# Designs tried in a protein design run: designed miniproteins, single chains, continued (3). Part 11

Each design is a single chain, and the fold is of that chain. pLDDT is the mean over its residues in the fold that is shown.

## One batch from the design tools (miniprotein)

Design m8351
Fold by ESMFold2-Fast:
Structure m8351 (fold): chain A 65 residues (1-65)
Amino acid sequence: MLDEEVLRLTAAVLETSSGGVVEIEIEGKTVRITVDPAAEELGREIYERLKKVAEKVGFEVEFHL
């Protein structure tokens, strides 16, 4: 079971590692991922990784192109 701080740190690392093509925002109990359409495959990989972490702490993950 992961705490909320681990989720926030994971999101920050994944956003930084994307080189600017993925934006991650956390508001309330929702994690919103906005992805450049040209980088959809990378965005989907990041979405799946964040979803696994978020589900353990009761957060929802949204994917936007």
Scores: mean pLDDT 79

Design m8352
Fold by ESMFold2-Fast:
Structure m8352 (fold): chain A 108 residues (1-108)
Amino acid sequence: GLLEEALKLLDELSKTSDLDKRRKIAEEVKKLIDKIKNPKDVLKIADRAIDLAEKTSDPDLRRILAEVALYAAKKALELSEDDLPLRLEAIGRQLRAIGLIFDAELEE
């Protein structure tokens, strides 16, 4: 499904050293996120991107993964509508992703 494809691409992104290829894979993940209608699946993508961003010592890779996580978290918030617990989960991932982007910028 779309979720499994996005998770596979995130794993490929985390193992890719070429900057142009990293950007291309990130854009493909964002396209898949746009097609997903289940906010819980989009949050799983955000969580995987955050986990990979937190584990990398490469500030460029951290920034790209964190930007994907932020994109997914924003989409999850949009899809959550009136589900307050789910909206709070999405907001939490947005804040974590923003923090990772700042950490990457300070290391560059």
Scores: mean pLDDT 89

Design m8353
Fold by ESMFold2-Fast:
Structure m8353 (fold): chain A 101 residues (1-101)
Amino acid sequence: SSAERRERNEILSLLLMVLKLEKELTEEEIKEKVLSITKEPDPELLEKALLEVIKEVLGEEEYEELKEKIETDENFRIEVIEKYAKKNNLDPEELVEAFKE
């Protein structure tokens, strides 16, 4: 597998975890949203979609305060997602495994 394929899978795993935290979406709506995003072959556009989902989860005010870190620091993005997963009693590893192909 290429490095680009591995990076895409990591972004998809994070996206699935963030979407699982969305309370207003049904499981079918989450699957449709994921399917729409995963049809995008461009890693940059996929990352942009991930950032939009993070913005929806955090809210506009918190996103704007943390925007530079969220957009430039991959480790910070992971830490934010893990923090929100823990607040909602979700295990990131179990969540990724549940959506594994």
Scores: mean pLDDT 58

Design m8354
Fold by ESMFold2-Fast:
Structure m8354 (fold): chain A 95 residues (1-95)
Amino acid sequence: KEKIEKNTEESLKAAEEMIERAEEERERLRELGAEESTIELVEKAIEKGKEFREEGEKLKKEGNYKEALLKYTSGVAAAGVSAGVAGLLAKKLEK
């Protein structure tokens, strides 16, 4: 009923939050002097997360909430892995 629309909106919010966190960790890596190649790898994963978010938005506008939910969930996964890896590398560089 309204449950799938609510779940889709919650997944969009989660994807946006994970993308923002991944971008923050990327900036932290840059401040700590990580190599540009490492930063570029993290950036590619963030861009993949953004692509999933945009695809989900298109599907949501078409009323395809199930496919939109799947795309947003994939966006969370892509951005989440990027944020986690970047965070671990940042901690290693701090020492």
Scores: mean pLDDT 79

Design m8355
Fold by ESMFold2-Fast:
Structure m8355 (fold): chain A 92 residues (1-92)
Amino acid sequence: SKLSEELLYLIELLEDAVKVLEEEGVISKETAEEILKLLEKAKEYLENGDVEKALELLVEALGILAKELEKAGLKESAKSVREEKRKLEEIL
């Protein structure tokens, strides 16, 4: 579906962003691995047609990312991630 394609696109974008944030030392390796694991599971659920489970995992991943960005002092980035999380929660 179009929604599944858009969510896959978002997951891939977030995977790349998380890897960059880890490389830059903005987030810890442990937190990056936790987020990436959630994104991998979300991708698997989308590939199996379970959009609801994928959305739940994406919301969780974005929540962790937003908290870590806020701790790093990246308040505007954290706000943007929270806004994306809210939009996905409205679809659930």
Scores: mean pLDDT 88

Design m8356
Fold by ESMFold2-Fast:
Structure m8356 (fold): chain A 94 residues (1-94)
Amino acid sequence: MNQTRADLLSMLVVDYTLLAQRYLAQGDFEKAIEYAERAVEYAEQAAALQPDNTTTLELGATSLELVADAFKRAGLDEVAEELRRKAEEFRKKA
């Protein structure tokens, strides 16, 4: 169902941002980037299913901002900037 699917995708956004932060802390930048990219994909899918759901859009934006800050602190400025841009897109739609 559409609502159940969006809820699962939103949970995956949170889970994958947490995984990205964990691998970043371990110095596994390749996996950290992979999981962050998957978080973006799930956030976009959730937003596509519920484009007018402010909660879904804000959750996506906040999750991507948190992982962007983590990448910035790790010195991965370019990845952090791309994640911040995507978060800003969700905030503008919210």
Scores: mean pLDDT 82

Design m8357
Fold by ESMFold2-Fast:
Structure m8357 (fold): chain A 86 residues (1-86)
Amino acid sequence: MLSPEELRELAEKAVEQLEKLTAAFLELAKKYNVPEELVKQFLEQAQRLIDALRNLDVTDEKQLAELERILRETERLAQEIADIIK
């Protein structure tokens, strides 16, 4: 198991990745006329993940499982955006 400090570092890295993904997605959404509803849904999901990471209590086992889930979702969003850029 990772230390609380290592988990905090992973959370900060995930926030940086989500911010970069959000910026990239907004540029793509403008270029490809992505429906506003989908843009809003993506922004809400990204903001939810960022808020969860910022408020995460690394001493709570349930929140650690949530961190792992958030990291997986972040990677999945990165892959989806990469596929759109192709």
Scores: mean pLDDT 73

Design m8358
Fold by ESMFold2-Fast:
Structure m8358 (fold): chain A 62 residues (1-62)
Amino acid sequence: SSAAATARAAGFNAGLDEAAREALARMAQKGSDAETLARALQEAAGLDPEKARSAGEGIAAA
């Protein structure tokens, strides 16, 4: 699974700093579901709910 790498890329595209991207990657490595990952992106980066959901699904599927 490339979930951590996908999470880092998604966090970078969303404008998260390195520390926040690493936190998101750790959540992905621990098997956090798409909803949890989407909420983290919404809270940390202010992503709209639909984009956050799509990104969370992509990370969880990786």
Scores: mean pLDDT 82

Design m8359
Fold by ESMFold2-Fast:
Order: sequence, then C-alpha cells, then structure tokens
Structure m8359 (fold): chain A 77 residues (1-77)
Amino acid sequence: SMAEIQEILARAQKIIGEAVAAKAPKEVIERLVRIGEEIGELAKKALSASPEEQAALIEEMRRLLEEMERILEEALA
C-alpha cells in the first residue's frame, strides 16, 4: 500500500538521521544514503506497478531497510 511505502521511506530517512546525529564515519553515512536512494527508486517503481509487483517491491524495500538497520547497529557498537 501507499502508506506502507511512505512508512518505509520515513524509516530509511530516520536511520540516516540517527547515523548523522551519532557522528558515524562518513563511509557509513554514504553507504546508508546509497541504500536509501535505492529504496526511493523502488518506491517510484511501486507507484506504477500492479498489486502483485508492488508487493514484491515492498518486500525488497523492507530487506534493504533491514540492511540499513544492521549497518547502523554495527557502526554504533
């Protein structure tokens, strides 16, 4: 759904903001920004996709979001 896509995008932005606020290494922030941009591109594709394709794209966005969470946790440990 559109709401789920918006929630994923908001969470990706929050993760990047947390990394910046925590003064994570520049390389970590750059990596998170790149994954966030990839999620944004998938979100654009989802807007024009069939319901079945949209579900698959949302699942891919969720996996990328989980990768961002892992990167943040490892960087701040």
Scores: mean pLDDT 88

Design m8360
Fold by ESMFold2-Fast:
Structure m8360 (fold): chain A 73 residues (1-73)
Amino acid sequence: EEEERKKRLLVINETLPEGIRALVDAVNLTVEKRLIEQGRLDLLPQLEADNARLQASTDEAIKRIKEEIEKLK
């Protein structure tokens, strides 16, 4: 039981960061596409700045998640 649980946590620890990254990337692509479709090209520089900030926040969130998973081991 506990051995199976630890095995699952290791799999989640490996896949969760990639899953979060993929979700963030999908959201960014969707927002960019909508802005282009709406002709709001004036907002693309702001989107790039927001994406850079979101990238940094995502990296920090991934680090924190890895730290919490390590505490659970």
Scores: mean pLDDT 68

Design m8361
Fold by ESMFold2-Fast:
Structure m8361 (fold): chain A 59 residues (1-59)
Amino acid sequence: ASPAERAAARAAGTSPEEARRAAERVKQDGISGEAVLAEAERLGGGNRGGAGIATAAQS
């Protein structure tokens, strides 16, 4: 991922690449977006985890 994408992922707590990949898989497999997005979010560190780390690093 690019530096800009990493910065965005840090703010959201999830990699934009992971979120995008999840959407692609939902489209191809035809399964629930929630199931795939939840998995991608966990793999990307999760919104909670990522946001917490980013805040701690800034503080």
Scores: mean pLDDT 54

Design m8362
Fold by ESMFold2-Fast:
Structure m8362 (fold): chain A 73 residues (1-73)
Amino acid sequence: MTQADVEETIALQGLSPLQRQLLQAYLNKDWEKFLELLAKLTGLSKEEVRKILNGDQAVLDELIARKEEEYLK
């Protein structure tokens, strides 16, 4: 309702192509595409990213927030 809405607005205004694709894959629940994009951004393999995310869905939201903050840094 608050911070997530702001992040969606930012996606329309000026996120990088990779960040936009990652956000769209997450919203579309295209987990394979989402993992591939995260792997490209982190330098990890899809398998490694999958294992990290396999424990909790909240971790997905946290990683997206972290990546956006890291990029804006």
Scores: mean pLDDT 64

Design m8363
Fold by ESMFold2-Fast:
Structure m8363 (fold): chain A 66 residues (1-66)
Amino acid sequence: DPNYEKGLSYLDKGAEADAQGRYDEAIELYNKAAEYFSKSPSREAQILAVAARLNAIALEVDKELA
């Protein structure tokens, strides 16, 4: 599933950016991961889409409070 594979790729990139403190990039990458996962018919992808969106929201909140 190309959408699932793309979602995983962006999720990995988002996690790397997050670990490096590059929060703006991490938010963008997590949102891209969620978009690709949401296009997959896979149940696992739908769960990952929610998880990726929550990661982006958590970073957005942290960015506002930092």
Scores: mean pLDDT 85

Design m8364
Fold by ESMFold2-Fast:
Structure m8364 (fold): chain A 86 residues (1-86)
Amino acid sequence: ATLVATLRVEGVTEEKAEEAARRAREAAAAQGLDVHEVRVEKVDETTVRVTVVAGTREDAIAALQAAVAALQELGATIHAAEVRQE
């Protein structure tokens, strides 16, 4: 299962995006989730793309939630989220 989330954000740097992806991968591994990839990319000043590839949709959702939580813990404000399954 692949999920792509487009987040409308404030206060995200490239370094925070990379750190959020790292924390999400660590959280997924700690929970034993079948997650193949977590990518958090700063697209522009107000947009972040989160890509999760997982063996199940449930695991993909959990990893996506971990990435969003990590961004918020790193001080990002999330105004909107649009999630697409590919």
Scores: mean pLDDT 86

Design m8365
Fold by ESMFold2-Fast:
Structure m8365 (fold): chain A 100 residues (1-100)
Amino acid sequence: SKEEVLKIVKEMAEKLKEAILNNASDEELEEIAKETLEKIESLVKDEEKLIKIKDELNLFLLKVKELQDKKKKGEISDEEALEELKKIEEETLKKIEEIL
């Protein structure tokens, strides 16, 4: 269902938030995204919608990696990183909802 997919994306965002706070590696961030996509693939049978959702999740991951890099370099605080992550989450949820 649409609600189930959006719930999975919110769970991804929560895991990414924890990963940022723990200074996770790019590989750890990529694993979170992979697990998220596998769960969504089990629910979304429309291949065109699945491709679009995958693209949005990959963009979310890319933005989070950039955010983590800035945080690790001391360019932004943990608080600023979490605020930016929330904005990325909200934009990603909106786009995925429009696809579904």
Scores: mean pLDDT 88

Design m8366
Fold by ESMFold2-Fast:
Structure m8366 (fold): chain A 53 residues (1-53)
Amino acid sequence: MIEVFAREVGDRTTAVVMEVRDGEVIIKAALSGRVSPEEARKQVLEAYEAMKL
């Protein structure tokens, strides 16, 4: 299962795409920037999809 999380810290947001398998967590993509959590979530998912190609 692929999950996406975004956390705002100060004036920046960090977003992570993770794969969860049988209790194991694998980080597939991550980014940080001066964007909203919603925008960071969209950008990290786009980066992850581009990386899969």
Scores: mean pLDDT 78

Design m8367
Fold by ESMFold2-Fast:
Structure m8367 (fold): chain A 77 residues (1-77)
Amino acid sequence: MKPSKEELEDEIAYALVLMTVALAKNALKQGRLDEARELVEFARSLLEKTDFSNEKYRQLAEEAIREVEEEIARAEA
């Protein structure tokens, strides 16, 4: 069974957000706060520019971004 174009686009967008979040978490682990913030802003931009066909992917992406934003906020405190 071949996934629909819309389903594939949602999965690609979600994967890209998750990869960006993973890079941000890695930058944070290395003490690169500025790089982590830039990566989070990029992930936010991807989320805002993506029209998800399935709201579940949007919600999961938003949650992943929020978690790393909270980690950065704690590291800056």
Scores: mean pLDDT 80

Design m8368
Fold by ESMFold2-Fast:
Structure m8368 (fold): chain A 55 residues (1-55)
Amino acid sequence: LTKEQEVAALKKLNEIAIEKGRKPTLEDIDRVAEELGISREAVLEVAKKHNIEIV
């Protein structure tokens, strides 16, 4: 995972949390992964690293 991909994933996850007023779901994780061309696991690792809770 590149730093640019990590920053992009983090930005998208934070946008989801703010816009929807809720924690990201696994469906949100899959959408971010698809948009960035990375694995679901890579997006989940970014979330864990930055203390973003998934429901």
Scores: mean pLDDT 80

Design m8369
Fold by ESMFold2-Fast:
Structure m8369 (fold): chain A 80 residues (1-80)
Amino acid sequence: SEKALEGVRKAIDEAEQLVKEMKEYLERGDVNKAIELAKKAIQVADGAIRAARGYDPSLAERAQNIKKEAEELLKKAKEL
């Protein structure tokens, strides 16, 4: 369904925006807010991965890459 794929694309865009906001909060030294945003980005990306599986492997891969970036940033934030 094209409508289902549109929902996945929107979720990916939301996860990308959350990762961007996380980076901005990390640069400002607000580690706790960055951790909250990272956890949210991981949750949204997980939803996108599940929704994309069986429909579009490239969208699933994009969501997996965003999740990996959010997880790496979360690890760095926790080490601060």
Scores: mean pLDDT 85

Design m8370
Fold by ESMFold2-Fast:
Structure m8370 (fold): chain A 78 residues (1-78)
Amino acid sequence: DTERARELARAASEQAEKLAEQAEKAGAPQDVIDTLREVAERLRRLAEDPSVTMEQVLAAIREADAALQAHAPAIQAA
């Protein structure tokens, strides 16, 4: 269901944007903040795509999660 995929992408985009704001306020490294904002932008674009599939949204979320886990020590330190 494309509508459900778009709703998930929008929710995930909003979550990533909030995490970026929190990371910036906490003094996290710029690379972490940039990664979160890139993730939010990618998910936002998927939310605006009328042909997006649930598989594409889930793949983007997995990539985002993997990238954030790579930066977890920096996020925890901030």
Scores: mean pLDDT 76

Design m8371
Fold by ESMFold2-Fast:
Order: structure tokens, then sequence, then C-alpha cells
Structure m8371 (fold): chain A 96 residues (1-96)
């Protein structure tokens, strides 16, 4: 249903926001030398991204998804990919 698609889009957006917040906390923890906190936040961000990615996949595979829904889901996917790159950079800093 259209309401289910709207809920999935909102859920994916909220998960992206949550993952972004975890990455911000990880970056601040690294600046303060709190390596364990940074690692835990980056692990949490990866799990949140995986959940968002599955929801986006469901939207893109849905025959009920409009062109507008697909474009929005693709933009969310691109932002998740950018966030994963930031996580990889921060993980390298934790190991350094």
Amino acid sequence: SMEELERKLLRAQLLLIAASASVLVARRALEKGKLETARAQLEGARETIEEAREIIKEILESPEASEEDREYAERLRERLEELEEEIEELEEEVEA
C-alpha cells in the first residue's frame, strides 16, 4: 500500500539520520582519544546502515513504488554510500 511505502521511506530517512549522528559522535570521540567509544559508535552506524539498505532495497523492488519514490530511495542509497566511506576513513584513524 502507499502508506507502507511512506512508512518505509520515513524509516530509511530516520535510520540515515541515526547513522549520521553515530558517525558524528565517533568523530568527536576520536578527537578526544576515546578509541573504544569511537569503535562502538562506528559499529552501531554500520548496523544502522545495513537496516536502512534493506528497507531501500524493498522500496526499489516494490511494484507500487512511484518514480518519485524510487528517486528518493536512490538519493538515500547514495547518502548511505557516502556515510560508509566516512566510516571507513574513521576506522582507519582508530587503527592508526
Scores: mean pLDDT 89

Design m8372
Fold by ESMFold2-Fast:
Structure m8372 (fold): chain A 85 residues (1-85)
Amino acid sequence: VEEAKKELEKAKKALDEGNSDEAIKHIQRVTEIAVELARAGKVDEARELIDELLKISNESPTKDRKVAITTVAAALIVVGELLDA
């Protein structure tokens, strides 16, 4: 969870710097961690990461559509894992 939150902070920083590729890289790392948490039955922790991803998407749709779409897709992947658990 803490590692995923640090990756989210790095994604936000990259987005603020206009570096979409770095932001997406960090979002993908968060997604990997959130999926692992969901599969491990850590539902509350996975939900927190979904909320954080959706916040990034909400802050990004006018600044960087590519990042916004990627973060929504990431959140949906984690939701899918939670539903399969």
Scores: mean pLDDT 75

Design m8373
Fold by ESMFold2-Fast:
Structure m8373 (fold): chain A 95 residues (1-95)
Amino acid sequence: DLAAELRELLDRYVELRRRGAPESELAGPLGEIVRLVGGLVGDMLSGKISREEAAEILREAGLDRLAERILAGSRDIGPEVIIAEVDAAAAERLK
């Protein structure tokens, strides 16, 4: 279940940030999120899954803003965008 795996990775990333873990520990979960989301976006762009399916998976994982970008027709979803939206989601959960 990709949504569950992404949610678990995001939960780990948020917890590591909350306890002030070093960037070397943050890089692991962040890199896995980027890899999995990149694969999901690739499948969407190749027509293997719909934009709606990709957005649902991202929303279930807690990446609501990234899901909104996909539904709005964004085509510029590279690693930098994924990282920025993961950091935004983590920052909201750390308020």
Scores: mean pLDDT 87

Design m8374
Fold by ESMFold2-Fast:
Formats: sequence, C-alpha cells, structure tokens
Structure m8374 (fold): chain A 65 residues (1-65)
Amino acid sequence: MEILGERIPTPMYYRDADGRLMSVTLVVANGIVGAMEGDEELIANYNHMMNNPSNEITREELEAA
C-alpha cells in the first residue's frame, strides 16, 4: 500500500570510501532516504558523504571512470 507523500527518484553520483565512483538512485520521501539500490552499508557511508559536494560527482565523471 502506498504511503502519503511524493517519492522523487534522484540519481546521485559519488565517491565511496575506496575512491570508487558510484551511481545510485535515491528514493527520497518526506525528506528521508528510503532506499538505495546496492549495498545497505553503502547507504550509511553515503549519508556521511552526501553533505559534502566534493564527494558528489557528475554522471559524466562516473561514465568516464
């Protein structure tokens, strides 16, 4: 059953703890990150990096890697 609130699929690109370039689609509902496709541990790590734009990369940078 759907909950109230819009879920905005937001593609995010970032560097993980190993410097690896990652592509993930975040589902943000009511200002909360609901899920990430991939590793659950990555979500916790990403939460620390998300606040820093230097850890966020563009889609083109990911594709070039």
Scores: mean pLDDT 55

Design m8375
Fold by ESMFold2-Fast:
Structure m8375 (fold): chain A 86 residues (1-86)
Amino acid sequence: MEIDDELFDKAVELIVKLLEEGKAPNLRWLLPFGKEGVRTFLEKNDGKDVKKLARLLWELKYGRMPYSDEELTDEKALEIIEELLK
């Protein structure tokens, strides 16, 4: 399932914030490119897929995702994204 554009934009903003706070060391190389660099990175890495985006956002904020690929449904992925974007 693809994420809607509003939630996708909020996810980009969250990733930029986490990068600025030094909480995403594996994506630190994106800092010089700002929001557009983060957006392009996500689009190139299927970041509009809700399962992939939920996993990425969780791993950047908390570390290891507690759900396996079999456990992570599109509905659960959307719930995780919405919770993380609060």
Scores: mean pLDDT 78

Design m8376
Fold by ESMFold2-Fast:
Structure m8376 (fold): chain A 96 residues (1-96)
Amino acid sequence: SMEQMRANAEQAEAAFEEAVRRLEEAGVFLSKGERALGRFLAVADSMSSERPATVEEALRAIAAGLRTVARLYESAGDLESAERYRRKAEAAEELA
């Protein structure tokens, strides 16, 4: 239902904000663009879920987004940026 989708989206946004706090506490800071991508993925995943989003799922959504960015940099030949994004993704996965 639309009400369930809205509730799931609100829960996913709250889980995303908590995931970002845990990352920052671990010394991992997301740029404005990285936050927008992570939030989008966390909310999108919640739209297909029958249950409320968790902080662990938000951390995995952030990690998936960062790994996608790493692959794009690797394909462009920027191995330094690719490695930087992989490290951020691994930090998010370890906190999940």
Scores: mean pLDDT 82

Design m8377
Fold by ESMFold2-Fast:
Structure m8377 (fold): chain A 70 residues (1-70)
Amino acid sequence: TDDVEQAAIDTARAGGESGGPSSVYGAKGAYAAAAGDAELTRKYGDKAFEEGGEKTGEAIYKAADSAEKS
């Protein structure tokens, strides 16, 4: 849905702002969320948190919640 697409865009943006390895997981999380794969999106969120990208991880989890509810 449009909400899932917006959440995916917000996630990619957050990843880009963080830089480094967490930015890669932000982009991957955004694509997974846009595809409606909440489980895969959360896995990329976990990876973002592992790399210290707390804001990126939070954005990815928000995108996963949107994908799950669509």
Scores: mean pLDDT 75

Design m8378
Fold by ESMFold2-Fast:
Structure m8378 (fold): chain A 75 residues (1-75)
Amino acid sequence: YVGLRGTVTQVTEDTVVINIGSPEVKVGDLFEVLDPYTGEVLGRIEVTEVFKDSSVAKILEGTVAGGDVVELVEP
């Protein structure tokens, strides 16, 4: 089973925007950031704000770039 996945669309120094939103995403959700070509774990992010088709998340650890894949960490 593959968890919920999206893509990083924007990056700032400490936040990212991902292209998935409500109802699939909730504030406080954790995502692993994956290299889109290798699937290697690059970092982790935590959702701080949710919109209809996008969400804003803070970078908890690692390095995140536009085009990286994000996958929901199931509780």
Scores: mean pLDDT 81

Design m8379
Fold by ESMFold2-Fast:
Structure m8379 (fold): chain A 97 residues (1-97)
Amino acid sequence: MEEERRRLAERAAEIEALEDKDPKKAKELAYELAIELARALKKQIEEAYKKGEMTEEEYEEKKKKLKEELKELIELMKKEGVKEELIKEFEELLEEV
């Protein structure tokens, strides 16, 4: 997981560098990174709850926050004309949370 975090940080840096040269591609890559981070967060929340490291109240609150953040991202992506395939991935993740 540390190697994955490093790769995600490297991807974020590459996206930031691309913003000046190709803002549309940088935006699409940023949303692709966001979905991967959201999936990792969902897994972390579920595993913490399963291990008893999190109360039911904390689990429900974290799930609610993740759902709200995903809804906001989906609305933003639709307004910005992001490709339907990527929007669908966020919608599918929202259904799983």
Scores: mean pLDDT 79

Design m8380
Fold by ESMFold2-Fast:
Structure m8380 (fold): chain A 67 residues (1-67)
Amino acid sequence: MTIEEKVKLILQALGLDENTSLTELNSMDRSLLKGLIKLEFGIEVPDEKLEELTNVETLTTYIQQHS
């Protein structure tokens, strides 16, 4: 399974689709997203950086660069 496929599954687990803007996440979904990324990839995404990662593509690229 690719990093992109895992990211899409994480979003689906949160009730989001792959086209959902990550900038529109509420505090609970943002915390869950960060937690799931840490569990799956071992990466802790800073809050300021998560604000820049607006979609699946940019989030996937960030994870690939840091995993």
Scores: mean pLDDT 77

Design m8381
Fold by ESMFold2-Fast:
Structure m8381 (fold): chain A 89 residues (1-89)
Amino acid sequence: EEERERERFDLEVEIALLQIGLAVLKNAVSRLSPEAQAKVKPLIDKAEEHIARAEQAVREGNLEEARKHLETADKYLKEAQKVIEEALK
């Protein structure tokens, strides 16, 4: 049980860090052209969806499922970041 609590805590920290990243990228999106916003918005939305699913999985004790959702969210945030960085150049 102690090992599960440690894993849960680590996942909660990852969720918090991804939420911070999501907030930063959402703020950056507001500075983009409408065309760039149209490209990034679906990536941001998918990342947000997977972060929410990870939070739900942690609450349900499905730590493996939570980890998969966080991994997917991170991939979408990295894709969004690349599009934003390219658009801001």
Scores: mean pLDDT 85

Design m8382
Fold by ESMFold2-Fast:
Structure m8382 (fold): chain A 85 residues (1-85)
Amino acid sequence: SPEQELERLVQEANDAAVALREAIDAGDVDAAQKELQRLQEIKQQLEELLKQTTDPELQARIKNIITQTQNAIVQGQQAIAQLQA
């Protein structure tokens, strides 16, 4: 179901965001880039789920998670850039 798919994507996004933060804290640029790529792939899956969803409440939830995932991506990109400087 779309709700089960959203729950899976939320869990994967949370796991990737934690792993990204841990990689950044360790100064591991390669690991951080790998987790950043995972977040980007999860965001694409969330956007696809949104296109397949007609329920307004579920659409709002997916949009909120997309925004949170995009914020994590931007913060991760900035942190990686600082590590490479």
Scores: mean pLDDT 90

Design m8383
Fold by ESMFold2-Fast:
Structure m8383 (fold): chain A 58 residues (1-58)
Amino acid sequence: SSEDDTRAAMQKVLQAIKEALDAGAKEAEATAVVGDVTVKGRLSEEGGSVEITGGTGA
């Protein structure tokens, strides 16, 4: 389902951001596509944002 796809994409984005920050990055951005759902996440010292496109994953 689109909800499962959104959850999977979100997990991939969060994992990629965590790995980049653990490696010493001051900001990180990652995009994951699962099924028809695209999740783009960004995290910096100023804050974070998440954009979900496709499916019903809002």
Scores: mean pLDDT 77

Design m8384
Fold by ESMFold2-Fast:
Structure m8384 (fold): chain A 64 residues (1-64)
Amino acid sequence: MREEKLRKALEIARKLRREDPSLPTSEAARRAGEETGVSPSAVRRELRRHEEEGLREWERRREE
């Protein structure tokens, strides 16, 4: 199903960004989209959503 492919694309994109933190979200989304056949724009939108929420949580934890 589409949501299953989107989830795989998100995993690929997140893995790429984890291995290369300097990799832009758009680049990770494009590669994940090509791999899974999901629209890169859809992957990028979901990845940005996760990135935004992750940054907020990460910032909260910056107090170590």
Scores: mean pLDDT 69

Design m8385
Fold by ESMFold2-Fast:
Structure m8385 (fold): chain A 79 residues (1-79)
Amino acid sequence: SRREQLIAALETLKALVEASLPADLAAQVSRLLDEAIEAVRAGDYEAAIRHLEEAAALLSGYPRLRELVLELAQQIRAA
């Protein structure tokens, strides 16, 4: 389903975040991604988008990861 695809994409992004970022920043962004995953599971797409926008704000120094987070927020907005 579309929901399952969005969750899989969020989980893939979380793995990339954990592999790529310094530990403290990875923990903060991963928490927001976990909150976005739970929001998608609950059908609360507005909450999922807000959590992703918060994650993107933390990624000002990581433009490629920021772009991926915002792209996924757009995919959720279109769902």
Scores: mean pLDDT 89

Design m8386
Fold by ESMFold2-Fast:
Structure m8386 (fold): chain A 80 residues (1-80)
Amino acid sequence: SKEYIDEKIKELKEMYEKALEYFKNHNVPEDIINKIKSIFEDAIKKLREAKTQEEVDKVFEEAYKKLSDIVNEADELIEK
């Protein structure tokens, strides 16, 4: 349903905003930030195009994995 899609979009947006704030505060390179933005925007588009809950879940999981991979890449670049 549209409501289910909207809930998944909200979850991704919350994860995205928290990650983006953290990385900006740690001077992560702009190209990494742009990759995160691109993955998020592509995921939102695909979620809105999904017609079944199974498709929504698949898109969400794929987006989550891609964001997690980029987040791990960015974390290795952060000096504490």
Scores: mean pLDDT 78

